# Ledger of designs, part 87: designed miniproteins, single chains

Each design is a single chain, and the fold is of that chain. pLDDT is the mean over its residues in the fold that is shown.

## One batch from the design tools (miniprotein)

Design m3215
Fold by ESMFold2-Fast:
Structure m3215 (fold): chain A 65 residues (1-65)
Amino acid sequence: SLQLPSAEEARRIARELVEKAKEAIDAGDLSKAAALATAAALVLAEAGLSEEALKLLNEVNKHAE
């Protein structure tokens, strides 16, 4: 199925973006962090992984605390 390879690639890309978002938070660049986290969530949502997108946003938010 075309959806299964896209889901795995989406998870990989989203994880790379989350790591960059956390680095941006650590550097104090909250605008960059928000943009990266939003991009990661959209990548997952487009692949049909909306629940994983919500969990990803919660993970980034907890890192900012």
Scores: mean pLDDT 82

Design m3216
Fold by ESMFold2-Fast:
Structure m3216 (fold): chain A 63 residues (1-63)
Amino acid sequence: AYNQLLELLQNNASVAELTAFFIEQGVELSKAQKLAQEAIALQNKAPLEIIAGVILADMIVAK
């Protein structure tokens, strides 16, 4: 999960691509969309490695 999310962030994945990833991880659509938007919002504020870790933690709690 972490390496896949990090790769998506490094490749400037769209909100739709990130949302699809979170749905594949078992997150419901509304929560998956929020996680995708959060990841995009953080891209210019922190290293991608930190963003991927934070978003994965939020995903586990959100399930």
Scores: mean pLDDT 79

Design m3217
Fold by ESMFold2-Fast:
Structure m3217 (fold): chain A 80 residues (1-80)
Amino acid sequence: SKAEELLEKIEKLIEELVEKGLLPEEVAKEFIERLRKAKTPEEAAEVFRELILELYKGKAPQEEIDKLKKLAQEYIDAMQ
């Protein structure tokens, strides 16, 4: 489904954030597992809010955060 394709893109983006040193690997793994377990748009939105807050705490560039926000919104919309 489109949601499954978007989740794969989001997981890859999270992996790229770890490789760039913007997010710890263990934290990234926990967020990916939580996203995979999220059954509703509301549950997914909460996970993304916490992930974005973690990126701000890690001082990630705004461009990287905006890229994640865009994919997150597309994913939430695709969950219906």
Scores: mean pLDDT 87

Design m3218
Fold by ESMFold2-Fast:
Structure m3218 (fold): chain A 100 residues (1-100)
Amino acid sequence: MEEIFKEAEATLYLLRGKSYLEDGDYDKAIEDFEKAIELSTSPSERAYAYLLLGEAYMKKGDYEKAIEYFEKSIRLAEQAGDEETLERARKVLEEAKKKY
């Protein structure tokens, strides 16, 4: 029951972080995605949060951290059977490796 409230909070952090990412506030986006990962018990939601965290680091030019988080996203997406997040994470990982 407490886990349901944490999952709702995780989703709100994820959505707010995505808004910060779109606005170019990468540091606030990173903080919100880290909170979403901390609070989420859903492997699929955590995989997606790691994907967005990696994208935020790419926007900051930290390709090494971006690669690390995309690889974490891939592992969790594979475990969760989240084909959409898995495909997206693989594509952005390839892009990050080209920049690094």
Scores: mean pLDDT 85

Design m3219
Fold by ESMFold2-Fast:
Structure m3219 (fold): chain A 75 residues (1-75)
Amino acid sequence: LKEELEKKKEELLKKIKELEKKGEDTSELTLKARLIEGVLTGESKIEEWPEEAMSTLSEELQAFYEELVKIKEKL
């Protein structure tokens, strides 16, 4: 669902903006937003992420990646 990905990206961008205002680290949220953008534009193939890259991600990023893969399968 393209609309679902767009909504998730907008929510992440809003959260990033609020955290930046507070001077908090937004690197993980920025990475999530970039993953969604890549799926929407077709420039990033999530399915091509190597297992090594997956193992270095936080548990939250791994769960988010799994969710994006499930959404992409429905597109």
Scores: mean pLDDT 65

Design m3220
Fold by ESMFold2-Fast:
Structure m3220 (fold): chain A 98 residues (1-98)
Amino acid sequence: MTTLPLGAAILFDLKAGKVTTYAAGETVVAGPDEVVKEVTAERAPEAAQEAMEEAARTGGNVLLVFEDDAAREAGLAAIKAASAKTIADMVARVAAGL
């Protein structure tokens, strides 16, 4: 078990189905199979998808590290918005009979 002092972060525990947020300056514990990505809020949805695909191959969890707490909050909001858009697109396709 490796402990790293990181900035603001979001941990996606894929085995437990849990999301944990860490404030800037908090210590985060990362295992050897964990996928750690430094990301911007703008790139957070794409980086989360890429990291989850990589984690599925390694058997680890996903840790996204941001510049500060504001970037982490914006990144989490962007991930939620991307998920909501995917659901809306699926509903629209069903309504169109496709």
Scores: mean pLDDT 70

Design m3221
Fold by ESMFold2-Fast:
Structure m3221 (fold): chain A 68 residues (1-68)
Amino acid sequence: MEVKEEVVVESVYKDSLEKAKGKKGTLEAFAQMKAISAAKKKGGKAKVEVEIDEKTGELKVKAIVQTE
């Protein structure tokens, strides 16, 4: 079974850890909306990946569509 993942939107926010934590919810909601919209259009599954670097305060959020 072949699963293909396409990154629809990648958002990177780099500031302090406190500001990254504050932005996490907003960027996750935006990514979720974009992933769902793209998944509907492509007939795939919506997925969101979130990473926070505690040393740099870098928040990375990816909106992904999985298709077979």
Scores: mean pLDDT 77

Design m3222
Fold by ESMFold2-Fast:
Structure m3222 (fold): chain A 86 residues (1-86)
Amino acid sequence: MKKHYLYSAISSVDKAIEYLKQGDVDLAIAALENARRLAEASEAGELGKEAVKKAEEAIRYAKQGDVEKAIKKAEEARELLKKALE
């Protein structure tokens, strides 16, 4: 497991949530795509794979304009990434 990639993924998710709250959806999607890539590269097993899935769901909701669900899925991804560090 590559912990550096997990910390970077969490940072990207936090940035995405801030962008979503500000209405910067395109920047939020870019940050979520970066978080997904970093989580995938972290090789954090099942928790890493579930975090990738939640990031993908957050991207899907953001593209649909469902900011509330996008934030919820991004927060779920963040918690899974934090759990992978424990």
Scores: mean pLDDT 87

Design m3223
Fold by ESMFold2-Fast:
Structure m3223 (fold): chain A 56 residues (1-56)
Amino acid sequence: SLPSLEELAAGVRALAASLGVDLSDEQVRAIAERLHASGRVGGAAALAEVLRLGGL
């Protein structure tokens, strides 16, 4: 089955940390909810959202 919102949020937070992007808890939740709702759980989708919010 698809990862939970908590698992997606943990993945987004780890990815942001690896890229040096500081995200708030609200931003992490928003990305996780968007990925969960769209069924997109791949790293490329998460990377795009993190870079967008990080201003990169």
Scores: mean pLDDT 73

Design m3224
Fold by ESMFold2-Fast:
Structure m3224 (fold): chain A 90 residues (1-90)
Amino acid sequence: SEAELLREVAETIVAISRAVKNGDEEALSEQIGKLLELVKRVAAEGSEEIFRSVALAAQDVLRHAYRKTTDEKVKELAKEAIEEIEKLLA
């Protein structure tokens, strides 16, 4: 359901913020991948308005992760996720 999908998006955004705070690069990598997959599902299944809101929130937390992480692989994953979300918004 849309409500379940949005709950998973919110939980994943919180998990990314927590992983950034804790310097947990493994959790960051995992949660960034999960967030991108969830955003793609919202793009396919949700309304345009809901997708736009989710995409913007996802980009904000991914930019935060990109700025705070010192792991080059995690930076690359965050950058790729931001670029994929930008393509979905176009």
Scores: mean pLDDT 89

Design m3225
Fold by ESMFold2-Fast:
Structure m3225 (fold): chain A 56 residues (1-56)
Amino acid sequence: MTIEELVERYREALEKTVEAIKKYLKDPSNPEVKKEYEKARQELIEAHRELERAVA
């Protein structure tokens, strides 16, 4: 996987996390929205780790 591909994956994960936060703020009592946020955050952490490994 190229650095460009890893950066794109990170960008997508970041966008998903931002959208999940927006949904969570709109309906914080919804457990489904909280689950989406937690999943998006985990994907962002994984994408960040892969990018760090590639540049290390």
Scores: mean pLDDT 81

Design m3226
Fold by ESMFold2-Fast:
Structure m3226 (fold): chain A 87 residues (1-87)
Amino acid sequence: MKEKAEEVARVLERAIGPITAAAAKHDPQVAQELGNILRQAAETARKGEIDVALALLHIARAISKIAGYTDEAELLGRAVDEAEAIV
């Protein structure tokens, strides 16, 4: 299962750039906060707590949708879908 944990972590790490770039066009603080959530989720997944990492992404996606950050929510959704396909 360590291989799946690392693969999930890599999916989340690859999502940081696109999501933070999209968020930075709206608000640099939101970009920093989303980047921090994704980094924490990747580290959590790497420790084997994949369910907790996915929960963090679902929360970030829900907040992004409520805030009207459509592009960020879609990118977060794709990262969740890729990660869930691994587990």
Scores: mean pLDDT 81

Design m3227
Fold by ESMFold2-Fast:
Structure m3227 (fold): chain A 63 residues (1-63)
Amino acid sequence: SKADDLLLEGQAAAGKGDYDTAIKLLKEALSIDPNNEEAKNYLKAIEADLKGDDKTALELVKK
């Protein structure tokens, strides 16, 4: 789906360290599917990573 495509693109951007693009794409995915737990958890993981909370970021990505 379009939401799944945006989620994958957002994850790829985050993997490159492009957090601005990742956040934008993940928010677009959530605007299409607001109940997408994977997109929600990935956004939380990026926020945790930016705060230096690697343990929380790792836990959220694995869910």
Scores: mean pLDDT 74

Design m3228
Fold by ESMFold2-Fast:
Structure m3228 (fold): chain A 81 residues (1-81)
Amino acid sequence: ADEEALELAARGSEAMKAGDYERAAALYAEAVALDPGFLFARIALAIAAEKAGDTDRAAAVLAEMAARSAPPLSDTLRKEL
């Protein structure tokens, strides 16, 4: 599962290098669908979507990441000392 997501992310990176941001965004979106916890793919998707001119999609990806990344470490750090 994670390996398939990594393969899609690698293809997305190739599309980014080629300047095909629309294709890169599609590939990263598929990687995120396979592994919703794949932080690199989420960040790359937001960047690719923004470069493709799809600012609404980029904003949605960032909002989803923020909602999923509740700050549990702050409470953990406070509880330790």
Scores: mean pLDDT 74

Design m3229
Fold by ESMFold2-Fast:
Structure m3229 (fold): chain A 85 residues (1-85)
Amino acid sequence: MAEELERDIADLEKAIEDVKKLIEKSTNPRYRKAAEEHLKEAEEHLRQFRADPSNREHLQRAVVHLTAAALLAIGDIIEEEIKKK
């Protein structure tokens, strides 16, 4: 159980780094700001989960905010690709 939780934390840390790279590619200031705010919330909830791994709500909140940040960054990238056409 503890080993599986540590793996979940490591997977989320990698996902956070991947989303940071997506945000760096975002050119729309509004999408970028919203994505950065959600990323900050994801990092905060992951920190809280590390402090109390028995509280799965922090893990769920981290995933929700990380997903929102990723979708906002991807949405901006897609809009820029559409503009190329």
Scores: mean pLDDT 79

Design m3230
Fold by ESMFold2-Fast:
Structure m3230 (fold): chain A 74 residues (1-74)
Amino acid sequence: SPLVEELRRLKAELRERLATETDPAARAEIEQLILSLDALIAALERYGYDNPVLQAEARRTIETARRLLAELDA
């Protein structure tokens, strides 16, 4: 699934960012987002990679994660 591959890549990117982050508030936001991505991957694996509700939620979470990474790197 291209979507699950994107979620896994984004999760890896967030983990790399977390490894270099020293601000406790930023670390908490990254950790929460990693947990959300893990839950979405598990749900897609359980209920189907083509589930339209989960696909929509995954796309929104990807947008949120990319926005956070851009804001943290600014």
Scores: mean pLDDT 87

Design m3231
Fold by ESMFold2-Fast:
Structure m3231 (fold): chain A 64 residues (1-64)
Amino acid sequence: SHLEKAEEAIEKAKEALEKGDREKAKEYLFQAQNYTVLLVTQGDLEGAEKLAKEVQEIAKKLGL
């Protein structure tokens, strides 16, 4: 599902950030953002809101 793909992308973004790989972290973050948009279009507003908060936390750590 798009929710599973978004959660997978968030997990990979966190792993990349822990390893200091900011470029991969940003790549996975943008991938997660894309899936969040798809969740909104599908009417999964609760799933989208939860993922948006995770995205914001990672973005903050990346200085975005």
Scores: mean pLDDT 82

Design m3232
Fold by ESMFold2-Fast:
Structure m3232 (fold): chain A 99 residues (1-99)
Amino acid sequence: SNEQTKNDIINLLKKVIDLAEEALEKAGVDSTEVRELGNKAIEIIKNKDKITPEEARKILAGVFSILADIVALELGDITPEQALENIKKSLEEIIKVLK
């Protein structure tokens, strides 16, 4: 991976965390843990020498999972509490990939 890939992943992750925070807040659920986990993932990426293609694919899979949960929440297919737990789990899996 190059510096551009790393920056693109950070920018995408920031946007997805912002969208998740907004959706959860609108649903009346505290998003503090999502922001904290997201910030932790971003800091790990910033401090990593490189992101491999395998790591990038797994991070993107987690990002798409979060987006799917936001859509499911907006459509009423899942509860706000379920959306919070799913999004937290996706962020924890992203952090695990970065170890």
Scores: mean pLDDT 88

Design m3233
Fold by ESMFold2-Fast:
Structure m3233 (fold): chain A 67 residues (1-67)
Amino acid sequence: GAAELEEIRRKQAELLAKGIGEYVFGVPAEAEVVEATDTELVARVVAEGKEYVLRLDFTSGEITVLE
């Protein structure tokens, strides 16, 4: 049902946030989803004790480091 799809999307956003952090920095990363919409994912990422804010644009596939 719709509630199951929302839960799957939430878990996918969490996994994507961690994955993009590890992809961008090339090291193990922890991630927290700040915002998830149909067009973007914004996540706070901790890699090697340093915090970053990353944005993934779902329309372009571009990953941007915001701060």
Scores: mean pLDDT 79

Design m3234
Fold by ESMFold2-Fast:
Structure m3234 (fold): chain A 109 residues (1-109)
Amino acid sequence: VSAADVEVLRASPELLERIKEELARRGLPVVDVGAALLRPAIVDEERTILFTNAAGNKTLVLLEPLPEEDATLVTMVTAAGDTPDERLREAARLAARIARENLDEFVPA
């Protein structure tokens, strides 16, 4: 699909704040969290991208197919550059789970 044909819905600020609070409660503090739904679906299987950004923080992007929604859930977590990759993966999976449980709180971008 082309970018021009993709509808984007973003998690509400209130949902993102709840995700941050749950991550902190579980000892997985992040600098930032984002979640978006892309329609139609752009991936057919789970994909993970991990990189160091220009600020020296680590960002993990998790792409998950949601076949029943004809959508891809994009979850992004950013943490301090010295954060172990496994901890960042744990944070992304928990954030994605909370996002999937609250798809009704996604709004047009």
Scores: mean pLDDT 83

Design m3235
Fold by ESMFold2-Fast:
Structure m3235 (fold): chain A 106 residues (1-106)
Amino acid sequence: SALEKARELIRAGTSSAELVEAGATTPDAEEQAVYAAALALLLGERLGLPEEERRRLAEEAAEIARMYLAGEDEEEIRRKAEELQRRLEEALRAHADAAERAAYAA
């Protein structure tokens, strides 16, 4: 699966910058899905999300990438992308709040 291949890239030490560059240059839908899933996993880890939430974000990112490259319904793609964006914005806010509390506790 794309998620399994994404985890392999992360274990190999692939950086977020390398994943972005690879994703920008590949025409292959499944490779694009793998890079999208890997980026979502890395972001979720940095934001301190639980493993199950990181997995959901990665699966959603992979699906959006596949739909986009397959020429699927643009409205469907936008809806899924907006939901992913909302989840990431919520996670970023929670991470910032946690980091601020940790800084003041130190």
Scores: mean pLDDT 76

Design m3236
Fold by ESMFold2-Fast:
Structure m3236 (fold): chain A 103 residues (1-103)
Amino acid sequence: SAELERALREAREALRRAREALKEGRVEEAIRLAGRALDLADRALRLARRDGDEEGFREAVELIREALEVAKEALKQAETLELILRAIGLILRAIGTLLDAEL
């Protein structure tokens, strides 16, 4: 669906921007963008499951895994308790989403 394609495209763009932010040491922005990517990928996952789109489902799962990796890297760079807790929260959300996706 057009909605699925849009969600996947926006999730990929958010991940690209999150990685750029991490490379530049902008940890708070990277966490925010990775969170947006996770939300969009989770939406794409639900749309793909609804539509029986196996390819879209696989791509959404991969984007959630990529958001998890960005969150893990952000945790390594986090220098404040607030950023550490936000990165941990995002890691837990990503893991929960992946577990819910596994049948």
Scores: mean pLDDT 90

Design m3237
Fold by ESMFold2-Fast:
Structure m3237 (fold): chain A 66 residues (1-66)
Amino acid sequence: SKEELDRLAQAGDIEGLALIAATSPDPELRKEAIRKLVELGHVEAARNIADLLGDPELRAVVDEAT
């Protein structure tokens, strides 16, 4: 959920955010997890996840947030 994403971001749980970005069935939660990673300064991790998944919407989120 979005509440879980906000909780992970507050805790600085980069691994938890990356897991949601890579595995969530909800595309909006994946995009939000990528946004949280970029906001926390983990831009390269977010970019690598988007590229690995081949998801143009996730790549757009990284590019727009940088």
Scores: mean pLDDT 81

Design m3238
Fold by ESMFold2-Fast:
Structure m3238 (fold): chain A 105 residues (1-105)
Amino acid sequence: DIVVTQPSEVTAPLGSTATITSTTSQDVGTDVDWLFQKPGQPAQLLITNASTRVSGVSSRFQGTGSGTVHQLVLSNLQPEDEGTYIAAARAYSPWSLGPGTKVTI
C-alpha cells in the first residue's frame, strides 16, 4: 500500500491562501484526487487527476503536482471552506487515503 502523508492542521486568516502539501511513499503520477469533508457530512470530490476541478467547484480551489508531491491551494479563504481535506492516491488498488488536513479560519 502507498502511504499518503499530509499536515494534520492548517490555520489561515479569512481571505488569505492556504496550501496543503501531500506526499506519497511511491510515485503516483497525477493519480491523486482531493476530497472535502465537513463534520457529519459525506466527503465531496473537489479535484481529480491532481489538477482537474470537478464541475461546480469554485475556481479558488486548485490542484497541482505529479510524482510523489501534490498540492491543494485554497485562495481567498471563506468561512464555508473550513473542514477536512483528504488526498486520495488512486494509482494502485486498493486506493490509499491520507489522514486528512483540518483547515481552520
Scores: mean pLDDT 83

Design m3239
Fold by ESMFold2-Fast:
Structure m3239 (fold): chain A 86 residues (1-86)
Amino acid sequence: AAAVALGALGAALAAAGAGAAGGAAGVAGAQLGADAGDLVGAAVGAAAAIAGGRALADAGDAARGAGYIIAGIGGLIEALIKNGLF
């Protein structure tokens, strides 16, 4: 529940143009999902981290944007491993 909620918050923030806050919330959601083995929470968090990262890259902060995208994907991969999908 917490991972999905953080991912949803991250997506809303990214959509509102708050790329850094959205990316950070998305990464937190992906990390919580990974730690708990919650694939849905990790996927929602990763999607929000990607959206926030893209928004930052589009605003000219490509390095920070890439960092959020990588961290979000890492959380999703960890959750996939814990769910036996790798």
Scores: mean pLDDT 76

Design m3240
Fold by ESMFold2-Fast:
Structure m3240 (fold): chain A 55 residues (1-55)
Amino acid sequence: SLEEKLKEIEKLSKEEQLQYARDLMTRAFFDPSLTEEERKELLELAEKIVDRILK
């Protein structure tokens, strides 16, 4: 689940979490093999990581 992935990511440093979020966004925009559903999930995960770190 999305929540399980977020919990695993919380074990990483703040910088590593931000880099992971950037990598997810890059993949969402530049990987043509992704479905629209997969793209949306990557962007949503990246947004939740950034929001958690900044809030």
Scores: mean pLDDT 80

Design m3241
Fold by ESMFold2-Fast:
Structure m3241 (fold): chain A 90 residues (1-90)
Amino acid sequence: MKIEKLEEIRNKLREKAKQATPEEQAVYRAAINAVDAFINLYKKHPEAITDEEFEKVIEYAEKVINGTLDERVKAVQELARIVRRALERA
């Protein structure tokens, strides 16, 4: 299920954060915080989240894992935007 995949991605983000440079750690922490907020929102208010938003959160979280530093920063910004919009509807 999508939630299980997102929880797996969160675990990968935590592992990447441990291996990251000090400069990159802030970006990984921001991504982890956004994913955690989204998972918590989904568990409490699954009706507040669209399938499109769930897929986009997975997409951008994977870009944080696999991208260059610049791509990672942009992916975190998009991830935060999607999570903020979902929270505003809850």
Scores: mean pLDDT 83

Design m3242
Fold by ESMFold2-Fast:
Structure m3242 (fold): chain A 115 residues (1-115)
Amino acid sequence: NPKEEVLEELDEQIERAKNDTSNPEMSELLILLLEMQKAVIEGDIEKAREYADKIVEKIAELYNLSPEVVEKVRALLYEGLEEAEKLEDPREKVEAVREGFYEALLLALEAYSNR
């Protein structure tokens, strides 16, 4: 069952991230991403959006983002969720969410670097 396999892989990655003390801020963001991916695979879109909002808050704090940039970061995360909803394959759903997350993170880093 591809859905069960993906959920098991995500749970293993969450436990690994929880035990990584080398970069606590990045580990926290990774855990939020993995929980968001898990919620999407479980079909809980409300919960996935809650994790997306937590990611936005964490990124905004880490990079001291303006409200305008915060909303662009949120839009990229939500686009990843919307693309995932259109897909049937659990692995493709996980990749769509991950792509949106990395696009959001890169936007935040670019905004921070231009300060």
Scores: mean pLDDT 88

Design m3243
Fold by ESMFold2-Fast:
Structure m3243 (fold): chain A 68 residues (1-68)
Amino acid sequence: MEIKEYEERIKENPNDAEAWAKLAIVLLEEGRHAEAAQYLRKAYSLDPDNPVVLEALEFGRRLAEEAA
């Protein structure tokens, strides 16, 4: 899925935690860890119970382990 799709969702609803979390996952996959961390923090602040937000946190943690 395109980053642009999630950016447009955020423009329409900046409280769309799922869109922030999915954007963070894509950025993590691209190695853009600093940007991903900012978006992941935003997603968590909006909806910490969202399954997509929790998956994004787990993915980030796993990548951090692999980067060592």
Scores: mean pLDDT 78

Design m3244
Fold by ESMFold2-Fast:
Structure m3244 (fold): chain A 78 residues (1-78)
Amino acid sequence: MPSPAEVEARIAEAVDLVDAGDYERAKRLLTELLRELGVPEDEAEELAEGLVSLIKSSPSREEAVRRARGAIDSLVAS
């Protein structure tokens, strides 16, 4: 299981990939992160697509990281 710091770092990397226009790599990175957090593979792909869209619509890098982290935390909460 990735540490909270590793999760934050991977989210930041995905945000940087989206900013660079590399949506496919961002989606793959987020899918892999969600799978490591216990989300089933097919569900992780759909959720990663949603996270990429959320990041794309965010007004700043800091806001994108905050929103993506909040969404992931909500998905993992029991």
Scores: mean pLDDT 82

Design m3245
Fold by ESMFold2-Fast:
Structure m3245 (fold): chain A 76 residues (1-76)
Amino acid sequence: SLSKLVAQAVGYRLLAIGHLLDGDRAAAAEAFAEAGEAAEKAGDLELALEYYRKALALDPDNERARANLARVEAAL
C-alpha cells in the first residue's frame, strides 16, 4: 500500500542517519538511494529527488542514485 511505501522511505532514511553516525558515507548514500526509490514508488517525486541528491552528495559514484535522479528529473 502507499502508506507502507512511505514508512519504507522513512525506515531507509533512519538507516542512512545511522550509517552517517558511524562515518560510513557510502552505506548512508545507498540507504538514501533506497529511500528515494520508496518515495518514487509512493508517487512523491520531489521527495525522491531530495533523497537521490543527498545520496550523490555523500557518494558521487553511486550509480543507483545517479540513474534514478536523471530519470525522475526528466519526468518533472
Scores: mean pLDDT 84

Design m3246
Fold by ESMFold2-Fast:
Structure m3246 (fold): chain A 57 residues (1-57)
Amino acid sequence: SSMREKAEELLEEAKEAARAGDFATAKELLDQAISLDPERAEEYENELLRAYLEAAD
């Protein structure tokens, strides 16, 4: 659905913010993505967590 597509776009932006160290923006974008596609909330949270861990290296 278009809502899922927008949620995935927001998740990618959240991951970029996380890699840049902007955790506040990453959280806001994640929350927006979950609002659009709540069924995938856990998947989105895990994807963002992976981005944090990779950025921290």
Scores: mean pLDDT 84

Design m3247
Fold by ESMFold2-Fast:
Structure m3247 (fold): chain A 64 residues (1-64)
Amino acid sequence: LVGKKYKATAVIPATSPDELTLRPGDVFEVLEVLPDGFALVKNLATGETGLVSLEAIEKYAEEL
């Protein structure tokens, strides 16, 4: 996960202010994996950073 790039295959909506919304085709990099089931990611097109659930990455993103 950490240092790997992924492409979102579906909408991953933010459900809290610290989460990042990802749209289909967004390429993001995992910066850190947290112990609570979230990852800190960076959207490489927008430069935005935020939290995304590990479950959402597993189900709705593909590793590049």
Scores: mean pLDDT 80

Design m3248
Fold by ESMFold2-Fast:
Structure m3248 (fold): chain A 68 residues (1-68)
Amino acid sequence: SMEELKKEAEELKKELEEIIKKSDDPRLVQGLKSLIEAIEKAIEEEDERGLRGLLALGKHFIKEYKES
């Protein structure tokens, strides 16, 4: 449901914001900020499909980041 996806998005945004705060890589910071903006836009537009895709992308990024 959209409500469950919104909750998942808030948790993902918090994890992305923590990476932004700790990163000194301006390209990474800009990319993550753009991802957060895309997530917020998908929520505002109630784009469930787009939001699911963005959440999958963000989770994949966090997994790769932690494994690096």
Scores: mean pLDDT 85

Design m3249
Fold by ESMFold2-Fast:
Structure m3249 (fold): chain A 67 residues (1-67)
Amino acid sequence: APSEEEAEKYYKKGEEYEKKGKYVEAAEEYEKAAEIYKKLGKLEKAREALKKAIDAFAKGLPEVVFP
C-alpha cells in the first residue's frame, strides 16, 4: 500500500530533478507524490505537490504556438 514515506521520496526526487533543470521529470515525480498524498487523505500536502508539478511542467514545456 502507498505510504507517506513513499510520497516523501517522490517529492524529494522532484526537488532534485528541478534543481538539475529536468522540469518534466520533476513534474512527474511531484504528481506521483500528490497521488499518494491524495490516497492517504493528506489533501494539503497533495495540493502542494500538485502545485509543484504544475509549476515544473510549465517550465519544462517547449514554446508552442497553437494555430
Scores: mean pLDDT 79

